Designed miniproteins, single chains, continued (4). Designs and how they scored, part 90

Each design is a single chain, and the fold is of that chain. pLDDT is the mean over its residues in the fold that is shown.

## One batch from the design tools (miniprotein)

Design m15115
Fold by ESMFold2-Fast:
Structure m15115 (fold): chain A 91 residues (1-91)
Amino acid sequence: AEAERERLRAEIERLRAELRRLSEDQDDPEAQRRAIALTLRGHALLVRLELGNEELAEELLRLADEAENNELTEEFIRELDARLQELAEKL
């Protein structure tokens, strides 16, 4: 249904905005990385339980693991945002 796809797109847009905000927090790189990973996992849980999209939830969990295990760079953040935009466009 269109309403379901619209909710998924809105959730991805909220996630993108939140990640953009977190990426500008320069106080503690480890705390920033952890916050990004936790945010991705939280949205994955919402997508899985409330929106019923297992594929998107799995992808968000994969991105969370990448954020937690990789060096947090401006380039990495841009790649993360681009991937989320691609996921929203494929809905």
Scores: mean pLDDT 75

Design m15116
Fold by ESMFold2-Fast:
Structure m15116 (fold): chain A 63 residues (1-63)
Amino acid sequence: SADEDLEAALRVELEELAQRYIDEKGLTPEQAIKEAVNELKSRIAPLPEADRQRLLAAIDRVV
């Protein structure tokens, strides 16, 4: 489904961002995940309300 596809894409993006924070900034996995989530939320902030709500709900389901 579209939501399952979105969740799969978000998991990949979060894993890639978290790994980048670990490798480049020396963060712990817990800190890296928090930073990755914050970065994704920042990237979606300018989107229309309906798109933001859908993406925020999907982020909550994958973390």
Scores: mean pLDDT 84

Design m15117
Fold by ESMFold2-Fast:
Structure m15117 (fold): chain A 67 residues (1-67)
Amino acid sequence: SPLDKQITRLQITAGMLQIVADTSAMLAERWRAQGRDDLAAYYAAVARDAQTRRDQILQQIARLQQQ
């Protein structure tokens, strides 16, 4: 159904955002270990934004599944 296709596309997007969040969090830790607080803060912010976007998409999926 069109709804199933929409949910599948949103699930793929959520998965991609999880990869971005995890990778950026790892980079933040690596740069912090090297004393690069500027880069650590940048990648930590990227990770937080990706997690927020993922959570919004997961809430959208939950709403669509209740229809």
Scores: mean pLDDT 91

Design m15118
Fold by ESMFold2-Fast:
Structure m15118 (fold): chain A 61 residues (1-61)
Amino acid sequence: ALPLTVLRGVGAELARALEAAGLRTVEQVAAASAARLLAIPGVGMEVLRAIAESIAALRAA
């Protein structure tokens, strides 16, 4: 599994917030709903879009 900090817009602090919400891997973040991600402190619409673009790029590689 890839570390969460591979995702654009996700630094160490946001990675900790995602882990606290039960999202510990890129695949778990990819499977999460937009509503669940937006409920996490530090995740706004721009961060959500950056995460989605990063996941798409990783899957295209």
Scores: mean pLDDT 78

Design m15119
Fold by ESMFold2-Fast:
Structure m15119 (fold): chain A 80 residues (1-80)
Amino acid sequence: MPSPVEKVKKLIEELEPLILEAIRNKDWARLEELLRELEERVRKIAEEALKNGDLESFKEIMQLAVEFGRRVAAAIQAAE
């Protein structure tokens, strides 16, 4: 079964291309929808890991989320 970290990595791999497409098209409504979906799913996975005492996975998920957020912010800035 996939680990919490693997679940988050797969989710980012699936949604990042769609998010970057929305940014390129300046479809801010679609971007907000995709970011909300990603944040909700990542939050649930992170909360489950934390509840199960899996602090290592929780830390890795938080790092992945921060790095992803920085990439998205940079893409938005480059589109302006």
Scores: mean pLDDT 86

Design m15120
Fold by ESMFold2-Fast:
Structure m15120 (fold): chain A 60 residues (1-60)
Amino acid sequence: MKEKAEELANIAVLSVKESPPTTQENIDQAFENIKEEAKKLGIEEYADEIIEKVEKALNE
């Protein structure tokens, strides 16, 4: 399960680095997409950790 969380985190981070969201609405949508994908994969407990990694990538 942690491997799926790491894979989702890497995909999400790469996505925002290649196409950075420029509005708060786009950022919020990206976080909602992460939560939904984590839920579909049965790793919703890792959603907050993945979002934190994406936030870190957005601030770099």
Scores: mean pLDDT 77

Design m15121
Fold by ESMFold2-Fast:
Structure m15121 (fold): chain A 65 residues (1-65)
Amino acid sequence: DPIKELEEAKKLVETNPEKAAAIIGRLVRDGKLTEEQRKKIAEAMKNKDYETLKKILDEVIESLK
């Protein structure tokens, strides 16, 4: 369930960013994210911008409903 995986990743962004990144990486590999979504997530992760990252993850979750 990609929605459940993304919700888990969102909870882990600040406490365990490596595990959050691993979950997101699997979803990218499985084709569950668009190229635009992948790019935005990568930029937020690089900058440790957890507020923007959580917002992007919320947008991705909404797109999968």
Scores: mean pLDDT 80

Design m15122
Fold by ESMFold2-Fast:
Structure m15122 (fold): chain A 60 residues (1-60)
Amino acid sequence: TDELVQQAIRAAEEVVRQQGPAGLDQAIQTGLDVLSSLPREEFPLAANKVANHAMDVADS
């Protein structure tokens, strides 16, 4: 049911891996772009999950 959330997380993590911590803003934006097809009611929770995972990878 959260396939798009998992795809968004993977896309954001890949950007952080390629660009490092300096790419965090772009990683979050990339993840949010994947989530743009979600219903508005699901978007805020999905966006928070993507941002948290991108930040965790950047801190590693």
Scores: mean pLDDT 77

Design m15123
Fold by ESMFold2-Fast:
Structure m15123 (fold): chain A 65 residues (1-65)
Amino acid sequence: SDVSKYVGALIRIIGYEIEGLARVEMRDGKIVVRILRDTPELRETVKLLKEYAEKLGIELEVELL
C-alpha cells in the first residue's frame, strides 16, 4: 500500500539520519528532511518519500544544506 511504502521510505531516512547524512525535524506541523551530505541514493529516497507523502496528504519539506 502507499502508506506501507511511505513508512518504509521514512524508516530508510531515519537510517540516513543515524549515519549523519540527513536529519528529520517538525516545523509548523510539517515533516522537514534536512540533507547534510548529498548522495544520489539519499536524493532518490527523499524524492520517493516526498511523492508518497503528497499522495497521502502528509506535508513534507526537503532542505539541502
Scores: mean pLDDT 81

Design m15124
Fold by ESMFold2-Fast:
Structure m15124 (fold): chain A 81 residues (1-81)
Amino acid sequence: SAEEVYAEVQRRLGEALGQLDRESRLALVPLATETMTLAEKGDLDGAVKAAQELRDRARELGASEESLKTLDDLIAWLKEK
């Protein structure tokens, strides 16, 4: 369901972003919000695209390999829906 997709996106984004410093986390809020909003609406293709942009921006900000893996796992999970 859309509610289950939304909850899982929120959980995985929280896990990945929770590993970042405050400044990086704040910089990623717009893309994280977009990913969650698209998932809530059932726009899975849009959510994948937003999550990919979030992942690329997190990498530019120096996110750990562990955080990037969490985002990559989220993207792969969304693509299987």
Scores: mean pLDDT 85

Design m15125
Fold by ESMFold2-Fast:
Structure m15125 (fold): chain A 93 residues (1-93)
Amino acid sequence: SEKEKLLKSLEKIKEEILKMKKNGEPIEEIIDKVLEELKKMLSITTDEAVKTALEDMIELIEKAKKDKSISDEQKINLILSELDRLIEFLKNS
């Protein structure tokens, strides 16, 4: 139940990123919305391994947000890739 809800939430975040990008939303706003949703998931998650995976992902995205050496498109691609990795982790756990 929790795992299924987390999977649906992650897939919804991925869909929302693509929609916001298509609508020309500022990349900073897209990143902030992703971080907000991941932090909400972290606050309700009881599984320690999933908590660690979410915390690691949040840290990685926050570092990418501040990194001026990578493009906005590279930041979004990194976030989408990390979402796919977390989805795969949850499906195989």
Scores: mean pLDDT 86

Design m15126
Fold by ESMFold2-Fast:
Structure m15126 (fold): chain A 68 residues (1-68)
Amino acid sequence: SAALAALKAAVEEAKKAREELKKVADGPLEEVAAAIGKVLAAIGDAVDAYLEALKEGFPEEELKKIMK
């Protein structure tokens, strides 16, 4: 399913964005702000994909396992 694939991709991007934020956490505020922006964008994409998968009738428990 396109929605399920999009959710998996969005969750992986959110995890990568979080790891990048950890790398720059002690750095310049400008870089930290940019990394936070990427995390927020990835979370937004994951939320949108999750809602779309729910609309397609995917079980909530299966979707929650992908979100971990």
Scores: mean pLDDT 80

Design m15127
Fold by ESMFold2-Fast:
Structure m15127 (fold): chain A 57 residues (1-57)
Amino acid sequence: SMEDAEEAVKKLASAISRSDFPSDAAYEHFIRQALKKFAHVELSDEELKALIAKYAP
């Protein structure tokens, strides 16, 4: 669900910094794969970018 995705992104953002990645694309890819593997959620690019902007600006 979107609620599960928001909690997962918030958790990931607190544990892993955007600065730990070589690019924004690499960070987005990592979060997308983590959501798919651990939260069983697949988001559109728009939904993913919105959650990242909210919790990991």
Scores: mean pLDDT 78

Design m15128
Fold by ESMFold2-Fast:
Structure m15128 (fold): chain A 103 residues (1-103)
Amino acid sequence: SVEELLEQARRAALAGDLAEARELYDRAAELDPEAVLRAAEEWIEEARKTGDRHLLYVALHARRVAAELLAEQTKDPAERERYLLLARESQSTLDAFRDLLLA
């Protein structure tokens, strides 16, 4: 199920298995991008509370992927713009965080 994929992705992120987490949330996003977007927002809040950098990295990536898919699926131009903005903001934060993570 999508919920099982997302819990596995979260556990992989917390363990530092970023490639495994990515495979899992990409699969979840193909099945239900709205569920992935909700999970990513929860993981961002969790990471902000715990300071878990791997979870934040994975959450931002998952939010970008889900937002891009939702932008492609929507017929509402205003929703598309909001999703594309969310994806761009997620990517900008991810790029800045990636430099910190790789240092």
Scores: mean pLDDT 87

Design m15129
Fold by ESMFold2-Fast:
Formats: sequence, structure tokens, C-alpha cells
Structure m15129 (fold): chain A 94 residues (1-94)
Amino acid sequence: MVSQADLDKEVDDSMRLMQISVANLTTVQDVQRLVDQIKSLPKDVAQQQLQAQLAYLDRVKANIEALYEGEEKEKLLAKVDAMEQIFQDALASL
């Protein structure tokens, strides 16, 4: 049977992994460089790579919503939304 101490440890480990994923969030300039690189690939490969990046940002957004509150949360979510828009515009332009 799972003990309360085991449950508490799993929650702490999960929160730490979520914090690491948010801390490793790329810059808007890095996203622009990445999009330029991806758009140089064949259309089918470019679409797959852009979709993978959007899926990654969806996970980061969920982690931000779980870990952060108030002004810090709003700033981080705005940054992710800006990055998602760049990838969505690139995908639509293929």
C-alpha cells in the first residue's frame, strides 16, 4: 500500500520536474532562429517539427499554470503565447 510519505515524495519530485521545464524555456529570439531552421527543411518534416514544438509549449504552459501565481504567472504565460503564435504562423505559412 502507498504511504502518505510516498505520496508526498511523488508530489515534490513532480513539482521539481515542472520547475526545471519552466526554467529551461527558450527565448523568443531562439524560437525565431529555430523557425528559420525548420522552414529550410522539406514541408512534411517542417510541419512535424513545428507541431512537436507546439506540443512542448502546451506542456510548459500547463506547468506554469500549476506552479506560478499572480504577475509572474501572467508574464510567463504571455511569453509562451508569443512563442506559440510564432510557431502557428510558421505552420500556416507552409
Scores: mean pLDDT 74

Design m15130
Fold by ESMFold2-Fast:
Structure m15130 (fold): chain A 74 residues (1-74)
Amino acid sequence: SKMEILNEFLQRLKELYKKFEEAVRNGDVESAKKYVEEMKKLIKDLAEKIPELKPLVEPMIKEIDDYLKEKLEE
């Protein structure tokens, strides 16, 4: 069950990241930010299902925010 949860998470994360990259490439900052928020929600939902991952949630979100700042906010 944990393996199935992780596989579904990774598949959804890859799809969201692809959409994010396409939005960035097209200069669609609004859509790019929307996909980042969906990725953050997905990460938080994963930690709810697999509590062992909770200590990684804040560091991962921080890295995503830093990446967004570098690519879209600067």
Scores: mean pLDDT 79

Design m15131
Fold by ESMFold2-Fast:
Structure m15131 (fold): chain A 56 residues (1-56)
Amino acid sequence: SMEEEIAELRKQLERLNLTPSEIEDVIAKYKQLKATMDKFDRLSELNILINELLKK
């Protein structure tokens, strides 16, 4: 889940001695990247489904 990924990322960033502000900035950027990647994955899944329907 997203919450579990964020928790793990937070633990990794804490090991790097980053400030709380820097940690939150990285997490915000990660959430934005994840949303973009999710949209890309949805398009890839749709392409696979369309190909299967055409094969049928």
Scores: mean pLDDT 77

Design m15132
Fold by ESMFold2-Fast:
Structure m15132 (fold): chain A 89 residues (1-89)
Amino acid sequence: MIVLIGENPDVSLDTEGAKKVLEAVKEGKSVIATDSNPEHNRNARKILKTGHVLDNGRVGSFGKGAESPKALYDAITEALLERHRLGLP
């Protein structure tokens, strides 16, 4: 599944894609946690409240890699929570 990053929309949500999302967040880029599907966008809005990361709009289906999925999950979750605190979409 593709996670849109503000300036790099072609990132897939596998292990390498998750690393790129995390790097973009650390570099201060905007992250969209899902594609343009309305159902996925609804889930992304919910994620901003619950602090969970998703692929294809589903919590718990994070990428293909199992390489520290919790650490990547937690780091991206913290970034999404900070976006929510700042009132960003």
Scores: mean pLDDT 45

Design m15133
Fold by ESMFold2-Fast:
Structure m15133 (fold): chain A 80 residues (1-80)
Amino acid sequence: SKDEIFASLPEEYRKKLLLEEAEYTAKVMLEWVKKQEAIKKAGYDPEVIAKEEKEFQERVEKLEKEMEEKIKKILEEAEK
């Protein structure tokens, strides 16, 4: 499991993984704020809500893939 892999890593690499997860969480929160502000500015128009929700989901999926690629590189470095 991911938890077992994490627990088996040296502390230095565990800290790197936690920082990447923290960066991902912060970026997702910023995208969520942008989504909410855009929806509010549009007066909660249902068409704008639908568009912003879709675009937010697409941005989160992209951020998740970027985080997964960074984590993969950290794990590959830890195997050396």
Scores: mean pLDDT 85

Design m15134
Fold by ESMFold2-Fast:
Structure m15134 (fold): chain A 80 residues (1-80)
Amino acid sequence: SNEELIKKIEEAVKELEPKVVELARRLLEEGASEEEIMEAVKKEIERFEKKNPDLPESGKKAIRARVLGAVRKVIREYKA
């Protein structure tokens, strides 16, 4: 059901977002570029997706959008 998919997306974001946000903060402190940070975060998302092959493509896209959005926000706030 759509409700089960939404719940899986929320659970995935809750697990993945804190990990990649902390990764982004560490890389920012190390002087990494936005491109380098985004590439590192995308690799973490790819690792998560490989461990969760039963997630539908729509769910993967939603998780990517939310998690990458959170990382971009962290980068913007750091450079402000």
Scores: mean pLDDT 86

Design m15135
Fold by ESMFold2-Fast:
Structure m15135 (fold): chain A 59 residues (1-59)
Amino acid sequence: MEARIEALYAALRAAVAIAQERFGVETWPLPAPSDELPPERQAALEEARARLRAELAAA
């Protein structure tokens, strides 16, 4: 299951890189991936990441 969370973080980082190029933002406060988060927080974080990723992909 950890691999899926890491994949989401990788996708988020890639999306941020694309957004920096497209939107011209210089710095982006991207949180580091961590499997030490409690399950409740992990679920909330995954939902937030999915929403952000979808928004960035929508162009």
Scores: mean pLDDT 60

Design m15136
Fold by ESMFold2-Fast:
Structure m15136 (fold): chain A 92 residues (1-92)
Amino acid sequence: MEELKREVFKYLVELGNIAYENAKKRGDEEAIKKIKELTKQAFEALRNGDVEAAKKYLDELHKIALELADTPEQRKKVEEYYKKAMELLDKL
């Protein structure tokens, strides 16, 4: 159980980092703020065992990460991390 939660945190960090770096590269301060807020809320939801809230924040972060993706490779990684995190959340 705790191992599954740690894997979800790992994928959330990877997804958030892709979104954050691309927003920073574009100078998009609004996106940077939203990414940080969503990542924090997703982590807090996971720590509290609120799986549905974690899924909601992850879904919002996923949408932003896709909008900010600069390359097909980044888009593929975003989709893979999102899918893996959602699959693990379903097992919690």
Scores: mean pLDDT 84

Design m15137
Fold by ESMFold2-Fast:
Structure m15137 (fold): chain A 64 residues (1-64)
Amino acid sequence: MMDEARELGDRLVETVKRLKVTDPASLEAVLTSYGHMLRTTFGLSEQETRELVEELRKRLLEAV
């Protein structure tokens, strides 16, 4: 579950970079969708979800 969740995060970073999505609203939409998937599809705890979403947020902001 965690490895699949991280792999999804990696794919989202690659997609954002490829499509050059840089506006804050679109990045927040990606992060919101990711967090929802972590809780509903992957069944992660609120703490794990928050940590992975914040890590993805940092990666997206650093990549852009």
Scores: mean pLDDT 78

Design m15138
Fold by ESMFold2-Fast:
Structure m15138 (fold): chain A 73 residues (1-73)
Amino acid sequence: MDLVNQGTQARKQGDYQKSGDLYEQAAKQAEQQGKHGEAAALYLRASENYRLAGDPEKAQQYEQLAKQQLSKL
């Protein structure tokens, strides 16, 4: 199962921290592959899950990384 599917499953189980971590890993892989649009979307998914987990600092960090990825398009 890929990281995106694992992240979605963790979110469905209410494990927002794990979901954020999995989407973060998927975003970094997409970024390394030059898939800047996909990386941005995945960083935003990580950000939302960290916000739901009660980690606003990580949420803001990954929202900023998503914006940086979009600037490369």
Scores: mean pLDDT 86

Design m15139
Fold by ESMFold2-Fast:
Structure m15139 (fold): chain A 65 residues (1-65)
Amino acid sequence: ARVAELEERIRAGQVDGALFREIAALPPADQERVLRTFAERYNVSLEEARRILAQALRGLGLRAE
């Protein structure tokens, strides 16, 4: 499943602009699930993970929502 593939990429440390674009394209519930995995992997809060996503998307000329 797409969510599980993104979670495995995060756990493997494979974090790049393509990953953030894929996360941004997910429905809100799936996006939150992936961001929880990101938060656990990098030892940050879910709020901080959302901030990191928003910042990365701004660098790509995109918005999370």
Scores: mean pLDDT 79

Design m15140
Fold by ESMFold2-Fast:
Structure m15140 (fold): chain A 75 residues (1-75)
Amino acid sequence: MNEEELAAALARLSPRERRVVEAMVKAGAPLTVRQLATLTGLSQATVSRIVRRLVARGILEEVRMGDTTYYALRP
């Protein structure tokens, strides 16, 4: 995702959803729900709900590695 696409996506998000996307931009790597919860200060339950919505909107993608699901910004 380029900066213009990211800015447009952020403008359409709630404050909590923006926190998750900003944490992912800063990390520059796929993150688990647990890692996102730590970086954003949100609960894992809240992060799980947010990432599910962001995947449905095409902002994030799920990256499966064994039994662990990571989330990444879509290119």
Scores: mean pLDDT 79

Design m15141
Fold by ESMFold2-Fast:
Structure m15141 (fold): chain A 86 residues (1-86)
Amino acid sequence: SAALLARLQAEIEAVLAELAPGVEEARARLSTQEAQQRFQALQQQAYAKLKADIDRLQSAPSRTLDEIRALRDRLLAALREVIAEI
């Protein structure tokens, strides 16, 4: 339902907000401007890709809670990978 997708979107946004200060602090520790810019680009690309996948799920003829949960898990895994590269 639209309500479930809205709730998932809010939960994803809350996770991103929770991670943002830690990501910002870690990014500040990078020794070169080039490294900082590459990190920012990777982070934005990961967010955009997963956001697009969620938007596609919203427009799909069939929606399952399992698919929504899988997308959330992929988002969290991708963000943890980005943080780990710092």
Scores: mean pLDDT 66

Design m15142
Fold by ESMFold2-Fast:
Structure m15142 (fold): chain A 82 residues (1-82)
Amino acid sequence: MISKAKLSEKAEKAKEEFIKKLKELQEAIDKGDVKKAKEYFEKLKKAGEELVKNSSGITKDIVDSLVRMALTVAERGIKKAE
């Protein structure tokens, strides 16, 4: 039986993974570890793709916009750490 939920179980798991990867990337940037930051950026990008893929309707549009914004900010952070 489905309760009132905005995201599927797959989308919720993908959201948690995306947030986790974003935190790992932020920690690498804060440490000035550009090599790790670039590796974590690629993982964040994949996690974002999974989150968008597992979303639907209006939630997908919101998630896609948020993922794109987060990736843009992350890329700027990596360049600032260089």
Scores: mean pLDDT 76

Design m15143
Fold by ESMFold2-Fast:
Structure m15143 (fold): chain A 68 residues (1-68)
Amino acid sequence: MPSFEEAENEIKRLWAEHSASLSDEQLAEVVAITKEAGEKMKDASEEEKAKIAVEALRRIKEIIDQAE
């Protein structure tokens, strides 16, 4: 399982590589996922933040994999 740092770095890498190829709808969905994760992290412990980041990364990867 990726650490919080690894998940965050992977999200940034995927965004840099794929954001230009995503549709406006897909970009909005990725942004919504990151905002939702950020809101969940406001009241979360450090351990819970790592789990939230990993779940956000998983969802973002699914969107990118569906993008042509």
Scores: mean pLDDT 76

Design m15144
Fold by ESMFold2-Fast:
Structure m15144 (fold): chain A 95 residues (1-95)
Amino acid sequence: EEEKIKEEIKEAIETLKEEGADKEEIELVEKALKSEKEEREIYLALAMMKGIAKYNPDEVVKEVAKEAYEKIKKAKSAEEAYEILKEARERVAKK
């Protein structure tokens, strides 16, 4: 289970490098690979929000993702990160 998750993250890193993703985004996913459990979830959430903030075609979604990224950077638990992600999804749905 844990080994499978790490392998999936490693494959994601290779795909991001192949697609020419931002070095900061790749670094966040690499930190997730080296992290366990809660810390890994936080780094994956940061990478996802950073990608959305740069590449999503909707400017409102980009802005919400950018705000979520800054909040998740300050989160101290996976639970806080998930609450921030849930709020971001709700804000996008209510536009």
Scores: mean pLDDT 76

Design m15145
Fold by ESMFold2-Fast:
Structure m15145 (fold): chain A 77 residues (1-77)
Amino acid sequence: DEAVRLAEEIRAEIASLPPKVAEIVTEGLNEGLSPEEVKERLLEAGVPEKEAEEAARLVEEIQRRLDELLARLHAES
């Protein structure tokens, strides 16, 4: 199942982050925040700009992959 594999990959990627970053990324994804909003929360929490940018890019990639999966499911007649 493509959806199950995607969920496993997302969990593994988030689990590879420092605990503080992983917590903020997880909360942001659950709240439906934009990558920019997640980056702002990370910076406010004292995460270095480079790490915050990398985490925000991960959020963007996750959202893009979820959107692609949903688009495929919606395309089924």
Scores: mean pLDDT 79

Design m15146
Fold by ESMFold2-Fast:
Structure m15146 (fold): chain A 69 residues (1-69)
Amino acid sequence: SHFEERVEEILEGLERYAEKHPEHREKLEEMKKKIREALENKDWQTVGEHMAETFEFLSEVEEEKRKKE
């Protein structure tokens, strides 16, 4: 599925982000687990919700970084 491939690409991106930002690894691993569990259940609505939460978290991290610089 194209959607499943896109979600897997996002999960790979989150792993790369965690490698660069180890302080956020624990939270990112929790988010990745929730996305994977929903994906395995083919619960597309829940996948979308957890992806939205994950992007919101990343947006907040980047905004905080900008405020310090």
Scores: mean pLDDT 80

Design m15147
Fold by ESMFold2-Fast:
Structure m15147 (fold): chain A 59 residues (1-59)
Amino acid sequence: SLDELIAGRDGGSIAAAIAMLESGLSLEQAQALKDAIDAAKTQEEKSAAARRILSANGV
């Protein structure tokens, strides 16, 4: 799941999650998700930010 990928401890896992989502999301949704993840420092915060952005965009 997205939460499991974001909870991964390396930048590669987060980048892979973003790349996977970009194939299924609009450009604006993908950019908002990337920005939210980049702004967060902890894995819990990254996961929470990603869930919030996806929920706000109806996914």
Scores: mean pLDDT 60

Design m15148
Fold by ESMFold2-Fast:
Parts: structure tokens; sequence; C-alpha cells
Structure m15148 (fold): chain A 100 residues (1-100)
């Protein structure tokens, strides 16, 4: 049970880290191009879809973590394992989005 909880929390933290890195990268690019309105608008347009997808993955991950905690409270090990697998897949999807 503790190992599953660490995997679940770890997966959510990984998605949060990926989103934070993407937001910081956008902020850095916007600061480097602050005096160029056209370039700033292009950066915002290119990053908007990626950031929106990452935010959706994080929201779903937080929802699944909440369901995982309920499964642990109910001693439903099979459901807890299924939810961990879903959380790990979402973390993998976030990693793939980061590489784009």
Amino acid sequence: MRELALQAVGAVLRVEGILLDAELEEKKLLEENKDNKKKSEEIKKKTKEKLEKLKKILEESKKLLKEFNKALENKDLEKAKELVEKLLKLAEEAEELRKE
C-alpha cells in the first residue's frame, strides 16, 4: 500500500513539475522578446495549446489521486492499482508533450 501511494503521489508531482517547467520556459521566452510584440504573440500562440493540454492532464491526475485515496480508505487494492496505472500513463503523456 505505501509503495502504491508513493507511485500515485510521485506521478502527480511529475506532471506538476512538467507543467511548471513549461510555464517557466514560456515566461523566459516572453521576457527575452518583451520588446517584440509580434514575437511575443507567436510564442503565446505556440505554447497555448501545449500548456492547455498539460493543465488538463494535471486536473485529471488530481482527480484520479482523489479517487486513489478513496480506494485506499476502502481497502480496495485492485482499484488502487488500476488508478496508479492511469496516473503513470498521464505522467507519460505529459512527458511526451514536453518533448514536442
Scores: mean pLDDT 84

Design m15149
Fold by ESMFold2-Fast:
Structure m15149 (fold): chain A 73 residues (1-73)
Amino acid sequence: MEKKEKAIKALQEAIDEAVREGDYRLADFLRRQLEYLKNTGNVEEALKRAIELAKKYGREDLVKKFNEMLKEI
């Protein structure tokens, strides 16, 4: 699977989890990174932005997941 497709899927899963947990603001910011990724194809920048958002919202699970994905790039 292409790196862009993997990152899109990971961001979609993170958005769904944030919505499920009631973190609507985090979900909105992650949707903006998903749009950025779809429009630019810049996987590295999209993941770096998602990591900063995850850190800000205390989502250590997402920080780890996105960092592991960034290492594959």
Scores: mean pLDDT 83

Design m15150
Fold by ESMFold2-Fast:
Structure m15150 (fold): chain A 50 residues (1-50)
Amino acid sequence: SDEAIRATVAAVRAEFGPLTDEQAVAFIRALKETGADVDGVLARLREELA
């Protein structure tokens, strides 16, 4: 849903700031694989971008 996507975008920007193009690709992949689950997206990005 749009609401879940907006919440996930806000959480990602709060933790990682502005994303590079490569980081944005990782974010989109995480959204697809988790169905826009905020906690799942953040956990996946922490593994890939940390």
Scores: mean pLDDT 79

Design m15151
Fold by ESMFold2-Fast:
Structure m15151 (fold): chain A 62 residues (1-62)
Amino acid sequence: SSMQEQQNLKEAEERGKKAMEKVKKAFEQMKKGEEPTELSKETYDQIRQGYLALGIEVPATP
């Protein structure tokens, strides 16, 4: 039903917004040379790969 689809989309959007804010915070911390907090290894690795693609060197561990 359309109501379930709308609810799922809203929940996905909320999760996406929260994830984006965490990623932005981690990017700002890493940009300052700080260790990112409250990140899983998987999320850290994804952020690192993004920076490496831009030619920015990032350590393999936080």
Scores: mean pLDDT 67

Design m15152
Fold by ESMFold2-Fast:
Structure m15152 (fold): chain A 72 residues (1-72)
Amino acid sequence: DLQEQRKLAEEQLEEAYKRAEELVEQGKVNEAVMLVLTTSRDVGLSLSDPDLRQEVNTRGGQIARELRAKAE
């Protein structure tokens, strides 16, 4: 089910974001960015639908950009 896969992917990205925020609090901004980017890539590669994969990659990139902004 495409809708269920989307929801699970969003939950995995939200979990990665929470962990990344903890890394930012520790001053590990680059580690936080890498965690989100690698998670979104790996989740995207597990999805069979190309549109959903693109959406997950876009969301991961947005989160990584927000984390980088916290470093400046």
Scores: mean pLDDT 80

